# Designed miniproteins, single chains, part 66

Each design is a single chain, and the fold is of that chain. pLDDT is the mean over its residues in the fold that is shown.

## One batch from the design tools (miniprotein)

Design m2300
Fold by ESMFold2-Fast:
Order: structure tokens, then sequence, then C-alpha cells
Structure m2300 (fold): chain A 96 residues (1-96)
């Protein structure tokens, strides 16, 4: 189903987020974990997409504050942005 595809993209996003998580401050790690939990608990595709956007913004800002915007970490962020775009396209398909 389209919902199963969306949940698969969410789990792929979470797996990549978890590779960056240890690079963040403890405060930002707690906020990221809360967003992951909210995204997994959601049954609303639009709400899941909103949490994904908040998660990506927090990761970028958190890495920047820690001086961890290396080329390698930027590549992971770009892949996360691509997954976010795939989620957005799928949500639009589900709303059609």
Amino acid sequence: SLMDQLRALVEEMIALVNTLLPLLSPEDQARVRALIAAMRASTDPREMLRYAGELLRLLAQGLHRRGKLTPENLAILRRLEALGREMAALVKEMEA
C-alpha cells in the first residue's frame, strides 16, 4: 500500500538519522529522538511529512553548531533531503 511505502521511507530516513545522531549535542539528540517517536506514532501522512521536515532542519542546525558539517555528513543530509522529497511526492499521491 502507499502507507506501507511511506512507512518504509520513514524507516530508511530514521536509519540515516541514527548515523548522525551521536554527532549532536545531548539536547539536540533528545529533540531528534522525540521527533522520531512522533513520526513513528503518527497515522497521518501530512503529519509524518511535517515531522520529517522538522527533523531535517534540526539535524542541519545541530551539525552546524557542533562544526560537523563535513563533506561526508553533508552527503548524508542531501540523501535525507532526497528521502524527504520522495515522502512529499508519495503524500501527494495518497491525497489524490
Scores: mean pLDDT 90

Design m2301
Fold by ESMFold2-Fast:
Structure m2301 (fold): chain A 92 residues (1-92)
Amino acid sequence: PELPDEDTQKLGRTRSRVLDLLEQGDYAGALRTLYDAARNAKTQEELEALADFAEFLAQGMVDDPELSERLRQLAEAIRAQDFARAEAIANA
C-alpha cells in the first residue's frame, strides 16, 4: 500500500527496530514492538502494513516454526484489531 511519507518513515523505523531485535535474538522484544506499533496505529493502512510485515517475517522464519506461527497469529490479530489477543501473543 502507498502510505504518506511520514507514515512510511514511521513504519520504516518500526521495521528496522523489529529486525534489529530479531538479529539480537530478542524475539519477545520484536513481538512487543510490533504490538505497540499496531496499538498506536492511527489508520487502517498502517495496521495493514504492520500485519503484512509480521506475515512477511513469519514466511522468513523457516528455521523457527514456533516463532513463525506466533508472527502469523500476531498478523491475524492486528488485522482483526483484536489488541487483547495481540498482547497475549506478544507476551507469551
Scores: mean pLDDT 80

Design m2302
Fold by ESMFold2-Fast:
Structure m2302 (fold): chain A 83 residues (1-83)
Amino acid sequence: LDEILRRGEEVARRGEKVVEDGASLEELRKAGGEANEAFGALRRARVQAQRYGSRSLADRLAEVAERLRRVADLLTERAQELE
């Protein structure tokens, strides 16, 4: 679970960089796909964390999931602007 959280934070950071630096349509789509995949993994991990009673971990997973959702939305919006 901690590994999934760490990976989600890393993907969010990379996606934020892609949004900030400007990117090709291909790069935006790729980053958006990665963010959506990480978001799905975090949602599944949150269910497992709740099952084990890890409230602090579940809270952290929710925070990173919201960050990934925001980044995915921004990447999708930028990609649509380029199409």
Scores: mean pLDDT 78

Design m2303
Fold by ESMFold2-Fast:
Structure m2303 (fold): chain A 107 residues (1-107)
Amino acid sequence: KLAEHYEKAAENLRKPLTDVEALTEAYLHLTEAAIEELKAKDPNLPEEEIEEIRRRTEREAPVVAERIAAQYEKAKAEKDTEKIKKMEERRKKLAEELEAKAEEARA
């Protein structure tokens, strides 16, 4: 489950930064991965607290995704090559890190 969430987050981060649905799914899968790690560290973590984290993320993920997509679209419209490069580089590095975490979680 942990590996699957990291893998799905990475897969969605490989899609264009203008894809709000993909960015939203990446954020949701990252949250599920964090929840699985929290449960592994604290077996007594209340289910109510986990549900609160999920509810908050469901509300915040689309808003964060829209902001990222809007920033990227603005950079493209302004022909800000440096900002576009920086955002693409950060996306690639994060996807690679998540793929490595997925592999580690499978072992």
Scores: mean pLDDT 85

Design m2304
Fold by ESMFold2-Fast:
Structure m2304 (fold): chain A 65 residues (1-65)
Amino acid sequence: MARLEEAARALEERLRKLGVNASTRVVAGTIVVAAQVATEDEREQVIALGKAHSAETGVEVRVFL
């Protein structure tokens, strides 16, 4: 439980450091990301970071933009 919450918070912090307004939550073992993006570059960065974070943590990440 704590490990999933830590992974979700780490992802949220990484997204905020990129200047993306995002929130994360854990739903049924999945990290759910809700993000507001202004450009296609930001969208690509969010998706790429989500995939990288999923690979690093072994947790499924779903991104809603």
Scores: mean pLDDT 79

Design m2305
Fold by ESMFold2-Fast:
Structure m2305 (fold): chain A 100 residues (1-100)
Amino acid sequence: TPDEEVEQMLEDFEVLIEQISTIDPEVAEKLRELLEETRKRMEEAETISEKIEILEEFLAKLKKLAEELKDSNPEVAEMLELQVDLLEKLIEYLKKKEKA
């Protein structure tokens, strides 16, 4: 279900944050704060459209962080770029479910 796909993505992202914490603990902390904010907003969201909007905002913040880290921490930037790709696919899936 859409909710199960979102929950799985957020759980997978927590695992990624733990991996990033071994490389850059400051970036990991920023990602934990962003994830906590996103989770809270998702719990308060009543419609699939609201959930899509929240995930699109999360995506935009991840893209910005990945670009900022590209020169200073390319390994973490690459990890975040992979997460961005997965999140874009999830958003496309949710948009398809909304239109069905």
Scores: mean pLDDT 85

Design m2306
Fold by ESMFold2-Fast:
Structure m2306 (fold): chain A 68 residues (1-68)
Amino acid sequence: KAKEYAEKARKSKDADEAGKYAGEGIRSLKPTDEQAEAGTLAGVAAREAGASDGEAAAVAAEKVAELS
C-alpha cells in the first residue's frame, strides 16, 4: 500500500497532489517519530539537490517505507 502511494506521488504532475499521496503513504506505515524524521530529511535533501517537489515527496515516502 505504501509503495502504491509512492508510485502515485512520482506520477503526479502537480506538487500538491504528489505531496498528498506521499503523505498518505507515510501515514499508512504508522512510522515512529525517528522514521518520519528520516523521511522528512531525505525529502528536504532531495529538494536541495534539485529534485522537483513530486520527486522529493516520493523520496520521503520511500525512505519511510525502507525503514519500516
Scores: mean pLDDT 72

Design m2307
Fold by ESMFold2-Fast:
Structure m2307 (fold): chain A 98 residues (1-98)
Amino acid sequence: SRAVRLRELVEELLARLEAGELTPEELRELGRELLAQDTEENRLRASAAFLAALYAEYRELAEKGDPEAAEKLKQAEATIEAVERAAAAERAGEVPAP
């Protein structure tokens, strides 16, 4: 259920960013602090923090008309979608066919 956990963490952080409770810079700092105590759980939480920060930052820049940011936003969205798909597959009990 690592993918389910990652999806839930990303969704929580994106919701907090939208509510104005967190900034992308604060999320990047949180991610760095988590990695200072290198555990599997902290690596997962840091990954969620960095993904949420990246998405929010490039979304803002893309809205201002930056074409490079628009491309990177698409990449961040694709990464989040891949996490959501993996989480959905885990909940459905889907095992990759050999």
Scores: mean pLDDT 76

Design m2308
Fold by ESMFold2-Fast:
Structure m2308 (fold): chain A 68 residues (1-68)
Amino acid sequence: SKKLSREEILRVMRMLVGMSDRPLSARELAELLEKATGAKISTREASRLARQSDVLVRQADGRYALRR
């Protein structure tokens, strides 16, 4: 399995949210990251990284959108 750095994972997650028509859940981010890069992360790890990000904002429904 391909391993990515924290910064690389965050860049890909930002790209995925930016290309999406809607905010993405942590589970969807983990699944789409694996499809895009081959790197496996848990939903918990995706949520942790997204919450620590300066470029992703958690919405009221728990989904992540790009910070404007």
Scores: mean pLDDT 81

Design m2309
Fold by ESMFold2-Fast:
Structure m2309 (fold): chain A 80 residues (1-80)
Amino acid sequence: MKIIPSRITDEKAKKLGYKNKEELIEDLKRRVRDARPFASEETIDRLVQKFVEDVFKNAEEMADAIPGISKSYAKKILDA
């Protein structure tokens, strides 16, 4: 299936204190898992994929829709 959009770049991840985009994606998965401890890995991956696809369109709406991700964190990703 389709690759994560190139909007999440290594440069953006480094601005947010991560080593690369893969580390940023793993932190997003951890945040969702912490909010949904009984969710399957498939559910966590689906929620993270939805967030990375839609956050650049509306960060506040995505923070409200995706458990474990705050509005402040979503805006920080958008602004980086």
Scores: mean pLDDT 73

Design m2310
Fold by ESMFold2-Fast:
Structure m2310 (fold): chain A 111 residues (1-111)
Amino acid sequence: MIELGEPLASAEGEEIRDGKRVRVRTEVVPLYKDGKLIGTATITTEEDLETGEWDVRVEIHGKPLSQEELDQLAAILEARVKAEHPDAELVSREYRIDNGTQILTLRFRVP
């Protein structure tokens, strides 16, 4: 089972993007599989303060994850968002590879 550890580093701020206010949080967290450290993840959360849309983007650093492990990670991140925003709805899930890095992106609508 995939697990996230405690953040090794974190940062938070607000940005203006295309005239909209966005809150950005970035965390670097250790990734474990069955209690063994397998790498780190950079988790970037972007909240559109005008629309209530939340994007969670994860960049995987270390050993590539299988699709089943990526699905487990997506479920953990969805649970984290819903713990903070119980009415959050997952509207999309995207997987891609950028320069050999696996990237998972989840989009939520928060009412």
Scores: mean pLDDT 82

Design m2311
Fold by ESMFold2-Fast:
Structure m2311 (fold): chain A 69 residues (1-69)
Amino acid sequence: MKKAIIHATVPPQHHDEVREKVLKAGGRILTEEPNGYVVVEVPLEKASDVANFIIDKGGRVHSVEIVPA
């Protein structure tokens, strides 16, 4: 099943919320930086939901890469 790798910047005050959203979507955190930069892996079917959640929390999505599972 295909996965998506999302590169984003998330305000630090919303890191826990984004982390929980990713985990509930069946994804995982690949990278998390103190400056708010995060790289997350999610099932492709959940990618839009997670990306929109990041934007809603004041974050910015830099790229979404589709990778084979």
Scores: mean pLDDT 83

Design m2312
Fold by ESMFold2-Fast:
Structure m2312 (fold): chain A 97 residues (1-97)
Amino acid sequence: MMEEEKRKQEAALGLYTLALQVLNGWSLEEAEKKYQELVKKGVKFPEEIQELAAEIEETTDLEKSLKLLEEIKELTEDEEVKEGIEKMIELLKKKAK
């Protein structure tokens, strides 16, 4: 449904913004500003990235979240976002121990 497609796109935008926030140490206000900039630019993610990001939002399983993040990292072309996702993965792995 169209609502599901919008939700998946918003999930991808949120994840990308979170990755940049984690990488750069941004405040919530700075992260929100970046999210709005991406929305204004009309950034649209590949469907596969959208689906993986939506699954991360729905899961409470840390191991599944780690696997999904690794898959998004491989599909991502943006080097800064890749580094942010890698840092997120390392933080989550540390928390799982």
Scores: mean pLDDT 79

Design m2313
Fold by ESMFold2-Fast:
Structure m2313 (fold): chain A 80 residues (1-80)
Amino acid sequence: SELQDFLEEVSKKEDAYVALANEDLIIVATNVDESLIGKPISDFVAWAEKQGARYIEFERVTINGKKYILARVKKSALDV
């Protein structure tokens, strides 16, 4: 829930599609499709590129002492 709450806050502030991946680069939270949970972060990248994303932002984030990778793409930049 705390990872999902973090992701929802980012999504609302930036009007973005986001995926959060653990240290093994496996998606643990996303606002795109729950079927991406448990998949590698490269599946989010492939989805975003298929939607017309020219640029995907990656950021290292720490939540409760654990390291994650946050991937994001603005909704206004997509052909969806």
Scores: mean pLDDT 83

Design m2314
Fold by ESMFold2-Fast:
Structure m2314 (fold): chain A 74 residues (1-74)
Amino acid sequence: SPPEQVVLAEQVFRTEIAPLVPDELVEEFYAAASKVFEHLKTSDEFDPANALADTLALLRKVASPELAAFLDTL
């Protein structure tokens, strides 16, 4: 189910990506991630095979220029 796959993607994001986020961007990162994962839970376009890539792409769209620049380094 897409909501279950989104929860798994969120767990991967928190364990693999979140620890890499600079301290000054942490609060913005969590706020943006919350919006993205809520959107993905209701999206019929969610593909589990591309979950991490799709999550990163959506994060870049809602992030500040500073957070987006950081995400582009990943």
Scores: mean pLDDT 74

Design m2315
Fold by ESMFold2-Fast:
Structure m2315 (fold): chain A 92 residues (1-92)
Amino acid sequence: MMREELERLRREIERLQQELESATSLEELESLRERAVRLAKEVQELYLEAVRRGDEESAKEAAELLQQIQELLGQIQRKIDELKRQERERLE
């Protein structure tokens, strides 16, 4: 069951990465950030559950997914910052 949940989260992270490539508006990026934060929380909860169960393999996989989602959050924030900079440059 936990393995299936980890695989589901991995697929959701991959979907967010794909959506991030095509996102061009601040509204889309803000939505992606909110979804990524929710996924990070869910991955963290699974990590803690795996640690409680002594499931070292699942804990390691969850930690890897958490690292991936944190990197994705950084990419989203960079795109937000870039769009805000582009908008300011166009107004000047």
Scores: mean pLDDT 83

Design m2316
Fold by ESMFold2-Fast:
Parts: structure tokens; sequence; C-alpha cells
Structure m2316 (fold): chain A 73 residues (1-73)
């Protein structure tokens, strides 16, 4: 759980900074962790991050996070 929060925090910071490259990299790390450790909480955090990325205009990051959400369902 703590690792999941750390990954979500790093992703959120990259999204807020508007750094598409960093946000995409953190989204890939988050997705890989969530795939190995599936949980409803990981799914919720990814859905929230996808929304924040979309609102920030980070289209590639939002698309990647939505793909990970679908893979967990």
Amino acid sequence: MEELIELATKLGKAIKAGDEEAATKEAERFGEYARRNPSEFALLLMQLAAREAEEAGLKKTAELLRKHVEELR
C-alpha cells in the first residue's frame, strides 16, 4: 500500500508540473505495479490520475492510464 501511494504521489507531481515525459514514465511504473498487485484502490488511484492528466492536457499520459484501468477490469 505505501509503495502504491508513493507511485501515485510521483505521478501526481509530474502531472501538476505539466511534464508529459515524466508523467508518462511514472504512469508506466504505476501500471506495472498495479498489474502485479491488483486492487480496487489501485484502480481508483489510476482513474483519478487519468482524470487529472486529461484536465492538465497530458493526452498521452491520460490514454496510458485509461489503458491500465481497462487491463485491471
Scores: mean pLDDT 82

Design m2317
Fold by ESMFold2-Fast:
Structure m2317 (fold): chain A 105 residues (1-105)
Amino acid sequence: SSTASVPLEVIKKNIEEAEKALEEAIETKDLELAIEAAELAIKALRDVLANSTDEEMKERLERAIEEVREAMRKAIKTKSEEDIEELIEKTKRGIELAREGVEKL
């Protein structure tokens, strides 16, 4: 992504949307809602990553994206409550990191 391709205010709104989707997924433990929250979190993490200049923060963001993606693949494959809960947990951590990252941009 090119520099300034997504305004900071838009990234912040996307993080808020991901946080709302995550809250619904936590309450319901529904796989489809957990996937929706995870996809929104990955989008927010990628937008923060594209705008970040801190190499250590970039590595943390890339790792969080990979962890959410892996948890999502596992939950889709197994559809177990345990794997859905892991996806929710990884998504929550990803959103928290995206929030931390955007505040440092």
Scores: mean pLDDT 85

Design m2318
Fold by ESMFold2-Fast:
Structure m2318 (fold): chain A 79 residues (1-79)
Amino acid sequence: SSASEELLEMLETAERLLKEGRYEEALSVLQLVVHHPDFPLLSEEEKERVRRMLEEIIEKSPKEELKQQARELLEKVEA
């Protein structure tokens, strides 16, 4: 699989934002990742990283709205 370097940098950015507890910003980056034209070109390992980050937002975010958006985005990862 040949994913763009931009997409991989976005994954790293989302992971850093999650470590900082910046769930809304991390979710915004993940929305861009999942809707990126190259998203289908991500390896299964890279897609698993996206799923794990969305699951962390669902588990740890204090805002129900962000949890719901993360659940909806997670459903799209397997589409």
Scores: mean pLDDT 85

Design m2319
Fold by ESMFold2-Fast:
Structure m2319 (fold): chain A 80 residues (1-80)
Amino acid sequence: SPEVEEIKRLLEAAIEAFEKGDRYTALFYLNAATTMALLFHPEKEEEILKLSKEMVEAIRNGDLEKVREIADRFLKLVEE
């Protein structure tokens, strides 16, 4: 679906920004992905917010492996 493709693009942009050391841009892209996910999947609000919070914490901690893992889980949640 178009919204899942856009969420994927935003999460990929967040990871790319994070890999380049731009953590603020990564957080802005994550916020955009989270907002879109909430608009199209309001029934999954609690799980979306939980994954978003975990990814924010991973970005703040500089944990690239954890950021990638959580982004994958986020995408799978919105694909369901």
Scores: mean pLDDT 89

Design m2320
Fold by ESMFold2-Fast:
Structure m2320 (fold): chain A 91 residues (1-91)
Amino acid sequence: MDEVVDRIVDWMLSDPEYWLKRYEELRSLPEEDREILLRLARENPDDPYFLLTPVMYELSKRYSLEELRELLEDREALREAVTRVVEEIVA
C-alpha cells in the first residue's frame, strides 16, 4: 500500500500542471470508461500504473479545481487523500 501511494503522489507532484490541465477531461469521462478503469485497478491493487487514473478521477470528483491545486501544494494532505481513495478502490 504505502509504496503504491508514494509512487502515485510522486508522479502527481512531478508535474502538477499536467494533472490540473486534465481535471476537466477526467471529470467528463463516460461512466463505461470509469467502470473499466475501476475494475482494472481492483484487479491490480499493487500496481500504481493502473491506480493512477482512477485515483485522479476520484480526486477530480471529490475536490474542486481550486482544492486540487491546494492538495498539489501540500504533500502530506495529498498523500492522505490518495491513501483514502486507493483504500476505497481496492476494498
Scores: mean pLDDT 82

Design m2321
Fold by ESMFold2-Fast:
Structure m2321 (fold): chain A 76 residues (1-76)
Amino acid sequence: ADKKEIDRASYAILSGFAGTLTPEEAATLADDDVRAALGAFAAGMKIEKVSREETIAALTALADAAGLTITDYGDL
């Protein structure tokens, strides 16, 4: 996925791995588009035991592109 296309809803899905969802962000998780974005991210990571470092780097890049910060990586 292009970084420019990652929005707050996409970040909400990804932040689910870190357990840092706000109530507003959690509401967007019910959207099929949000699920599709997660699927695309998982496909890029090949979902086959990719390293924690690679996952953190990808989430950091997405957060940076969206103008968001990730503060809890412990739950990845």
Scores: mean pLDDT 47

Design m2322
Fold by ESMFold2-Fast:
Parts: structure tokens; sequence; C-alpha cells
Structure m2322 (fold): chain A 95 residues (1-95)
């Protein structure tokens, strides 16, 4: 029915907006170590509270930030922290 396809189209637009937002957040995290630290804290909080959808979204932002840090030759400690949090998210999601 038409209503079903209209809702599906809205869901796709929402997904595209979410992806754009996640990319912007990853870029912002590379610009500031404080922003990255807050992002890591939010990911760990989402795992503790079993908010797995939020944890998955934050893991995508962290992957983008980690890649950008590696490419730019930035702080290796921040890259390590990102890797640790990504491992924690992966383990929490695959119980």
Amino acid sequence: PRAFWEELAKDRAAAEALLARLRAQAEAAVASEEALERLIERAREAIREKKFVEASELSLVLQGAGFAYVQAGKNEEQVKRIEEVLTEVARALEE
C-alpha cells in the first residue's frame, strides 16, 4: 500500500540523515581530544545500560575517528583507547 512505501521512504531519509550526522561527529572528534573522550564515555555508558542500538551508532563514529587519527599520525594513546572501546562494544553485542 502507498502508506507503507511512504513510511519506508521516510525511514531511508532518516537513515541517510543519521549517517551524515555520524560522519560529522567523527570529524568533530578528530578536531578535539575532549570531544573524543566524551564520545568514548558515551559508548561505555551505552554498553553498561544495555542501549545496544546507541552503542552500535557510537561504534561507527569511533571507527571513523580512529581511522582519521591513524591517517593523520595523531595521538597513538587516543587510537588505542578507541580500539579498546570498539572491542568492548563488539563483545557486548555478541553475547
Scores: mean pLDDT 73

Design m2323
Fold by ESMFold2-Fast:
Structure m2323 (fold): chain A 116 residues (1-116)
Amino acid sequence: MASEVARLEEERKKLLEETKKLLDEAIEARNKGDYETAKKLAIEALRKEVEALELEIRILELTAPDDTESIELLREVLRYTKEALEAAEKGDYKKASELVAKAVGARLRLIGLQID
């Protein structure tokens, strides 16, 4: 279990670093007026975020399986993030933005539980 958790944490860390790089490149493309490239990079970043969230849920299930409230909040973050990805891929950026805001809201509730 400890070895499995360490591998999942390393994989998640790599996905988060890749997501940051994609978002930085998307911002640069947007600032240069290349909105099509910015959109493609932002969607790819959102795909990496979904993968990182799935790993975060698996890590929590292995390390704190009795923390059902935190696991359910992470699943809510994942659900909204997946729905945001689907909306963005269909070109519905308003819906994608609203779903990202809901995912952020769920993440803030999870952070509140972790610092209480």
Scores: mean pLDDT 86

Design m2324
Fold by ESMFold2-Fast:
Structure m2324 (fold): chain A 71 residues (1-71)
Amino acid sequence: SPVEAKLKQLAISLANRLNATKDEVLEEVKRAIEQEPSLTDEQKEELLKEITELIDSIFDLNARVREILAG
């Protein structure tokens, strides 16, 4: 779905903000998903699960990069 792709892209953009916490990113994305009228409640739940896993992966990767750069 083009809508699901846009919401995933939003999550990636937010997760790459240097000063944002994981919880802040999740809260912004959750609001964006809840406000999407073209998705059913079941689709919203599944998308939130997928995006949560994506955000976790991005934050884990960013933490590893910081470890390499900082020693």
Scores: mean pLDDT 82

Design m2325
Fold by ESMFold2-Fast:
Structure m2325 (fold): chain A 87 residues (1-87)
Amino acid sequence: MTFVLRIDEELSEEELELVREAAEEAARKVQEKTGVNIEVEVEYRDGVLTITITFKDELSPEEASELLHEFLSEFGRILKEKREEAE
C-alpha cells in the first residue's frame, strides 16, 4: 500500500537533506518496531515536497493507517530534533 504526502513549501538544499534523513530514519524505526518493510522516497520539485511511503507487506486498511500514523509521529519528532541540532 502506498501513501503520498505533498507539502507546498520552499526548502533549501540543506532543509531537503534534513527531511530526507528524517524520513529514512522514521521508516527504519517503524520497520524495527513492526517488522513491516517500509520504503520511503523524498522528491522536491517546483516548490512542492513529495514524500512517498510504501508498505511492501499485505496490510489491512486499519493496519496501514496505524503504521502511517507511527511514521508521521516519528518523522515529525526526528525532523524537529535535526533542525534544532543544525543551528
Scores: mean pLDDT 80

Design m2326
Fold by ESMFold2-Fast:
Structure m2326 (fold): chain A 66 residues (1-66)
Amino acid sequence: NVLIPVSAEELAKMYNLPVEKVIRILKENNLGVYDPQNGKYLVPVSQVDKLHELLNEERKKVEEAE
């Protein structure tokens, strides 16, 4: 499987979420492995859609709360 390098900061900006929340979603759902050489998370291509779905759900909760 191909691993996609993702930046937690770029995802946080895209979904209007705190970086810490994005990192927590990645870690709690075991969606990616942090690569210290690149400073990014490596996410299997098969899990990329699930990652974006979870981030979108978190964004909606913030929007629905106020």
Scores: mean pLDDT 79

Design m2327
Fold by ESMFold2-Fast:
Formats: sequence, C-alpha cells, structure tokens
Structure m2327 (fold): chain A 88 residues (1-88)
Amino acid sequence: MSVEEIMKKVEEGVKKVRELLSSEPEVSEELKEKAVQALQYLLMEYLTDPSMTLEEFLERVREALEKLGLSEEVKERVVKLVKEWLEK
C-alpha cells in the first residue's frame, strides 16, 4: 500500500470515529481528540505492518480507549465501527 493510500485510509477512519464520538455527549472534547489521536496512531501502525492481524489491531484499539477512560459502551461502538469499516 502506498503512503498516499495509507494517509487516505487513516483520514477516512479518523473522520468516521470523530462523527461517532460527536453523538456521545458524555465524552468530553478533550477525550474525543485523544481517542481520535490514538486511533490515528494505531491505524498507521496496522496499515504499515503486514504481520499485524485485524484482531490484534482491534485489541490495541480497545486497550488504548480503556486507558483513556472511555466507557465500555462507547469503546465497543468505536471498535465495532472500525471493524465494519475495515472489513469492507
């Protein structure tokens, strides 16, 4: 995958997660931005590492969101959105 394709996918994924989090009034703007930044970093790693499985990537996303203090419900919605988007 080219650098341009990786950047485009990262931007698309970040946009989808930001839109999801915009509907979550319980999540502060600071937490939303931290969650988006964590996802951006993990997507870059996943898309550049051919040995990383989708399952490993989704586990890392869960761990990052858990560490940030996001609720179980919001965490699972983000993981589900990212999984469904990447499986297309």
Scores: mean pLDDT 82

Design m2328
Fold by ESMFold2-Fast:
Structure m2328 (fold): chain A 66 residues (1-66)
Amino acid sequence: SDEIVAAGIAAFEAASPERQEVLRDIAERLREIGDGLQAGIARARELRAAGASEEEIRAAIREGLA
């Protein structure tokens, strides 16, 4: 939620410049993982609408998490 994001920003601002760089890199990596998951979910929804099997749908979600 926005509260968790605000807490994260406050922790970032309180950190040393060295820790800020590490935290920024971690945040970018987490964003990339989140983007992959969203793509996998979108693909799974598309496959479900096309009548794909549950196994194929689960595979699409797993691919997004990889």
Scores: mean pLDDT 74

Design m2329
Fold by ESMFold2-Fast:
Structure m2329 (fold): chain A 77 residues (1-77)
Amino acid sequence: MSREELQEEIMRLQAEIHKRESVSQEFLLRYYELLLQLSSGEAREVLETLLAKIREKEVISMEELDALEDEALRTLL
């Protein structure tokens, strides 16, 4: 998959996640695994930590996801 295809898929999954009250672990793992493929260095380490936290839960509320995602995005930006 090209970088552009990965980024498009990530944005599609992100939009789908934000339409839901809660999301399954499987869906979130898919999303963040794609983000890892686009990341490097310290950003990758932060995303790996986020993925580990997601793997500990079967379902994550949107409030929990937003908090974790904001933390990861601030590190990337």
Scores: mean pLDDT 68

Design m2330
Fold by ESMFold2-Fast:
Structure m2330 (fold): chain A 100 residues (1-100)
Amino acid sequence: MEEVEKLQKEFAELFKRLKEAFENKDFEAFSESLEGLRKLAEEMAKKYPELQPLVDKLNELLDQLREAFENEDFEKAEELLSQAERTALAIILRARDLEE
């Protein structure tokens, strides 16, 4: 589906930027990428209210990820990043089933 494919590409690009910022320890770029992911997920939940529980989970993981990165707990941040990516994939797959 064309719209879900666009959202999947946007999530992939934001996670790529997030990973690059994480590797470079660039807090500004990391925070911007987190905000982008949060905004995209919230826009999806507004269109598909059925996604709200997954979006809430993603937002919780993004908040924890930001805190771990701010505290320089990079091992915990890497685990949270992996969990956030899996949750975003679940959002995309669910949105695909809801889209025409």
Scores: mean pLDDT 82

Design m2331
Fold by ESMFold2-Fast:
Structure m2331 (fold): chain A 85 residues (1-85)
Amino acid sequence: SMEEAEAKQRAAIEELMKRLEEAGYKTRIVSTFRSGTALSALLLVTTPEGDFLVEVATEVRDGEVVIATSLRGAKLLKELEELEK
């Protein structure tokens, strides 16, 4: 259902924010918006290098949440994965 898909998308965004906060970054939701089946969030992420606006788009494909982000967001996610080791 649409409500179940939205709940999964919101949970994925919240999980990403928790992962960033556990890695020592501060996160805040600036805005959320929907475009068709995609649920997007604009996040303000505070890092030692400064504050970044990161766009995170979520969509449900084959029952799974797929996350797409900007090049800057992709770099930040890669740095997060390295910190989680």
Scores: mean pLDDT 79

Design m2332
Fold by ESMFold2-Fast:
Structure m2332 (fold): chain A 59 residues (1-59)
Amino acid sequence: ALSDLLTQLVPSYASLAEGLLKMAGINSVQELQAKRALAEKILQALDVPQDKREELLAA
């Protein structure tokens, strides 16, 4: 699940990132991959480190 992935890879940002991704229409790992550019922009705006963003978007 998206929530589990966020909690595993970016625990300090998980709840905020999940909320913002869901507001953008990203509710699953599949949608995260389909909307990669939008997801990257959201994670970047939250100051999530590049290595953690790459891990999330590669899952």
Scores: mean pLDDT 77

Design m2333
Fold by ESMFold2-Fast:
Structure m2333 (fold): chain A 77 residues (1-77)
Amino acid sequence: MEFAQRVASLIDDPAVAQQVYDAVLPLVQRAAELGRQGDLDGMVAQLREATRRASALAPDKAEEIRALGDEAIAAAL
């Protein structure tokens, strides 16, 4: 399951979940492109930015979102 979908699934309000998905998806797609090119630093930076934006949009889920971001980065390395 894609990272953007996992993050959005943590959020109970469907409108906020959609905002988070829309904000996170392009950053996750960019991270995947950078990872395929061997730019691991760029990939991690995009995943960290996705985690930050999601946490700002859903601060009540910020700890869970950060944990999920850390798992995604660890799995990608």
Scores: mean pLDDT 84

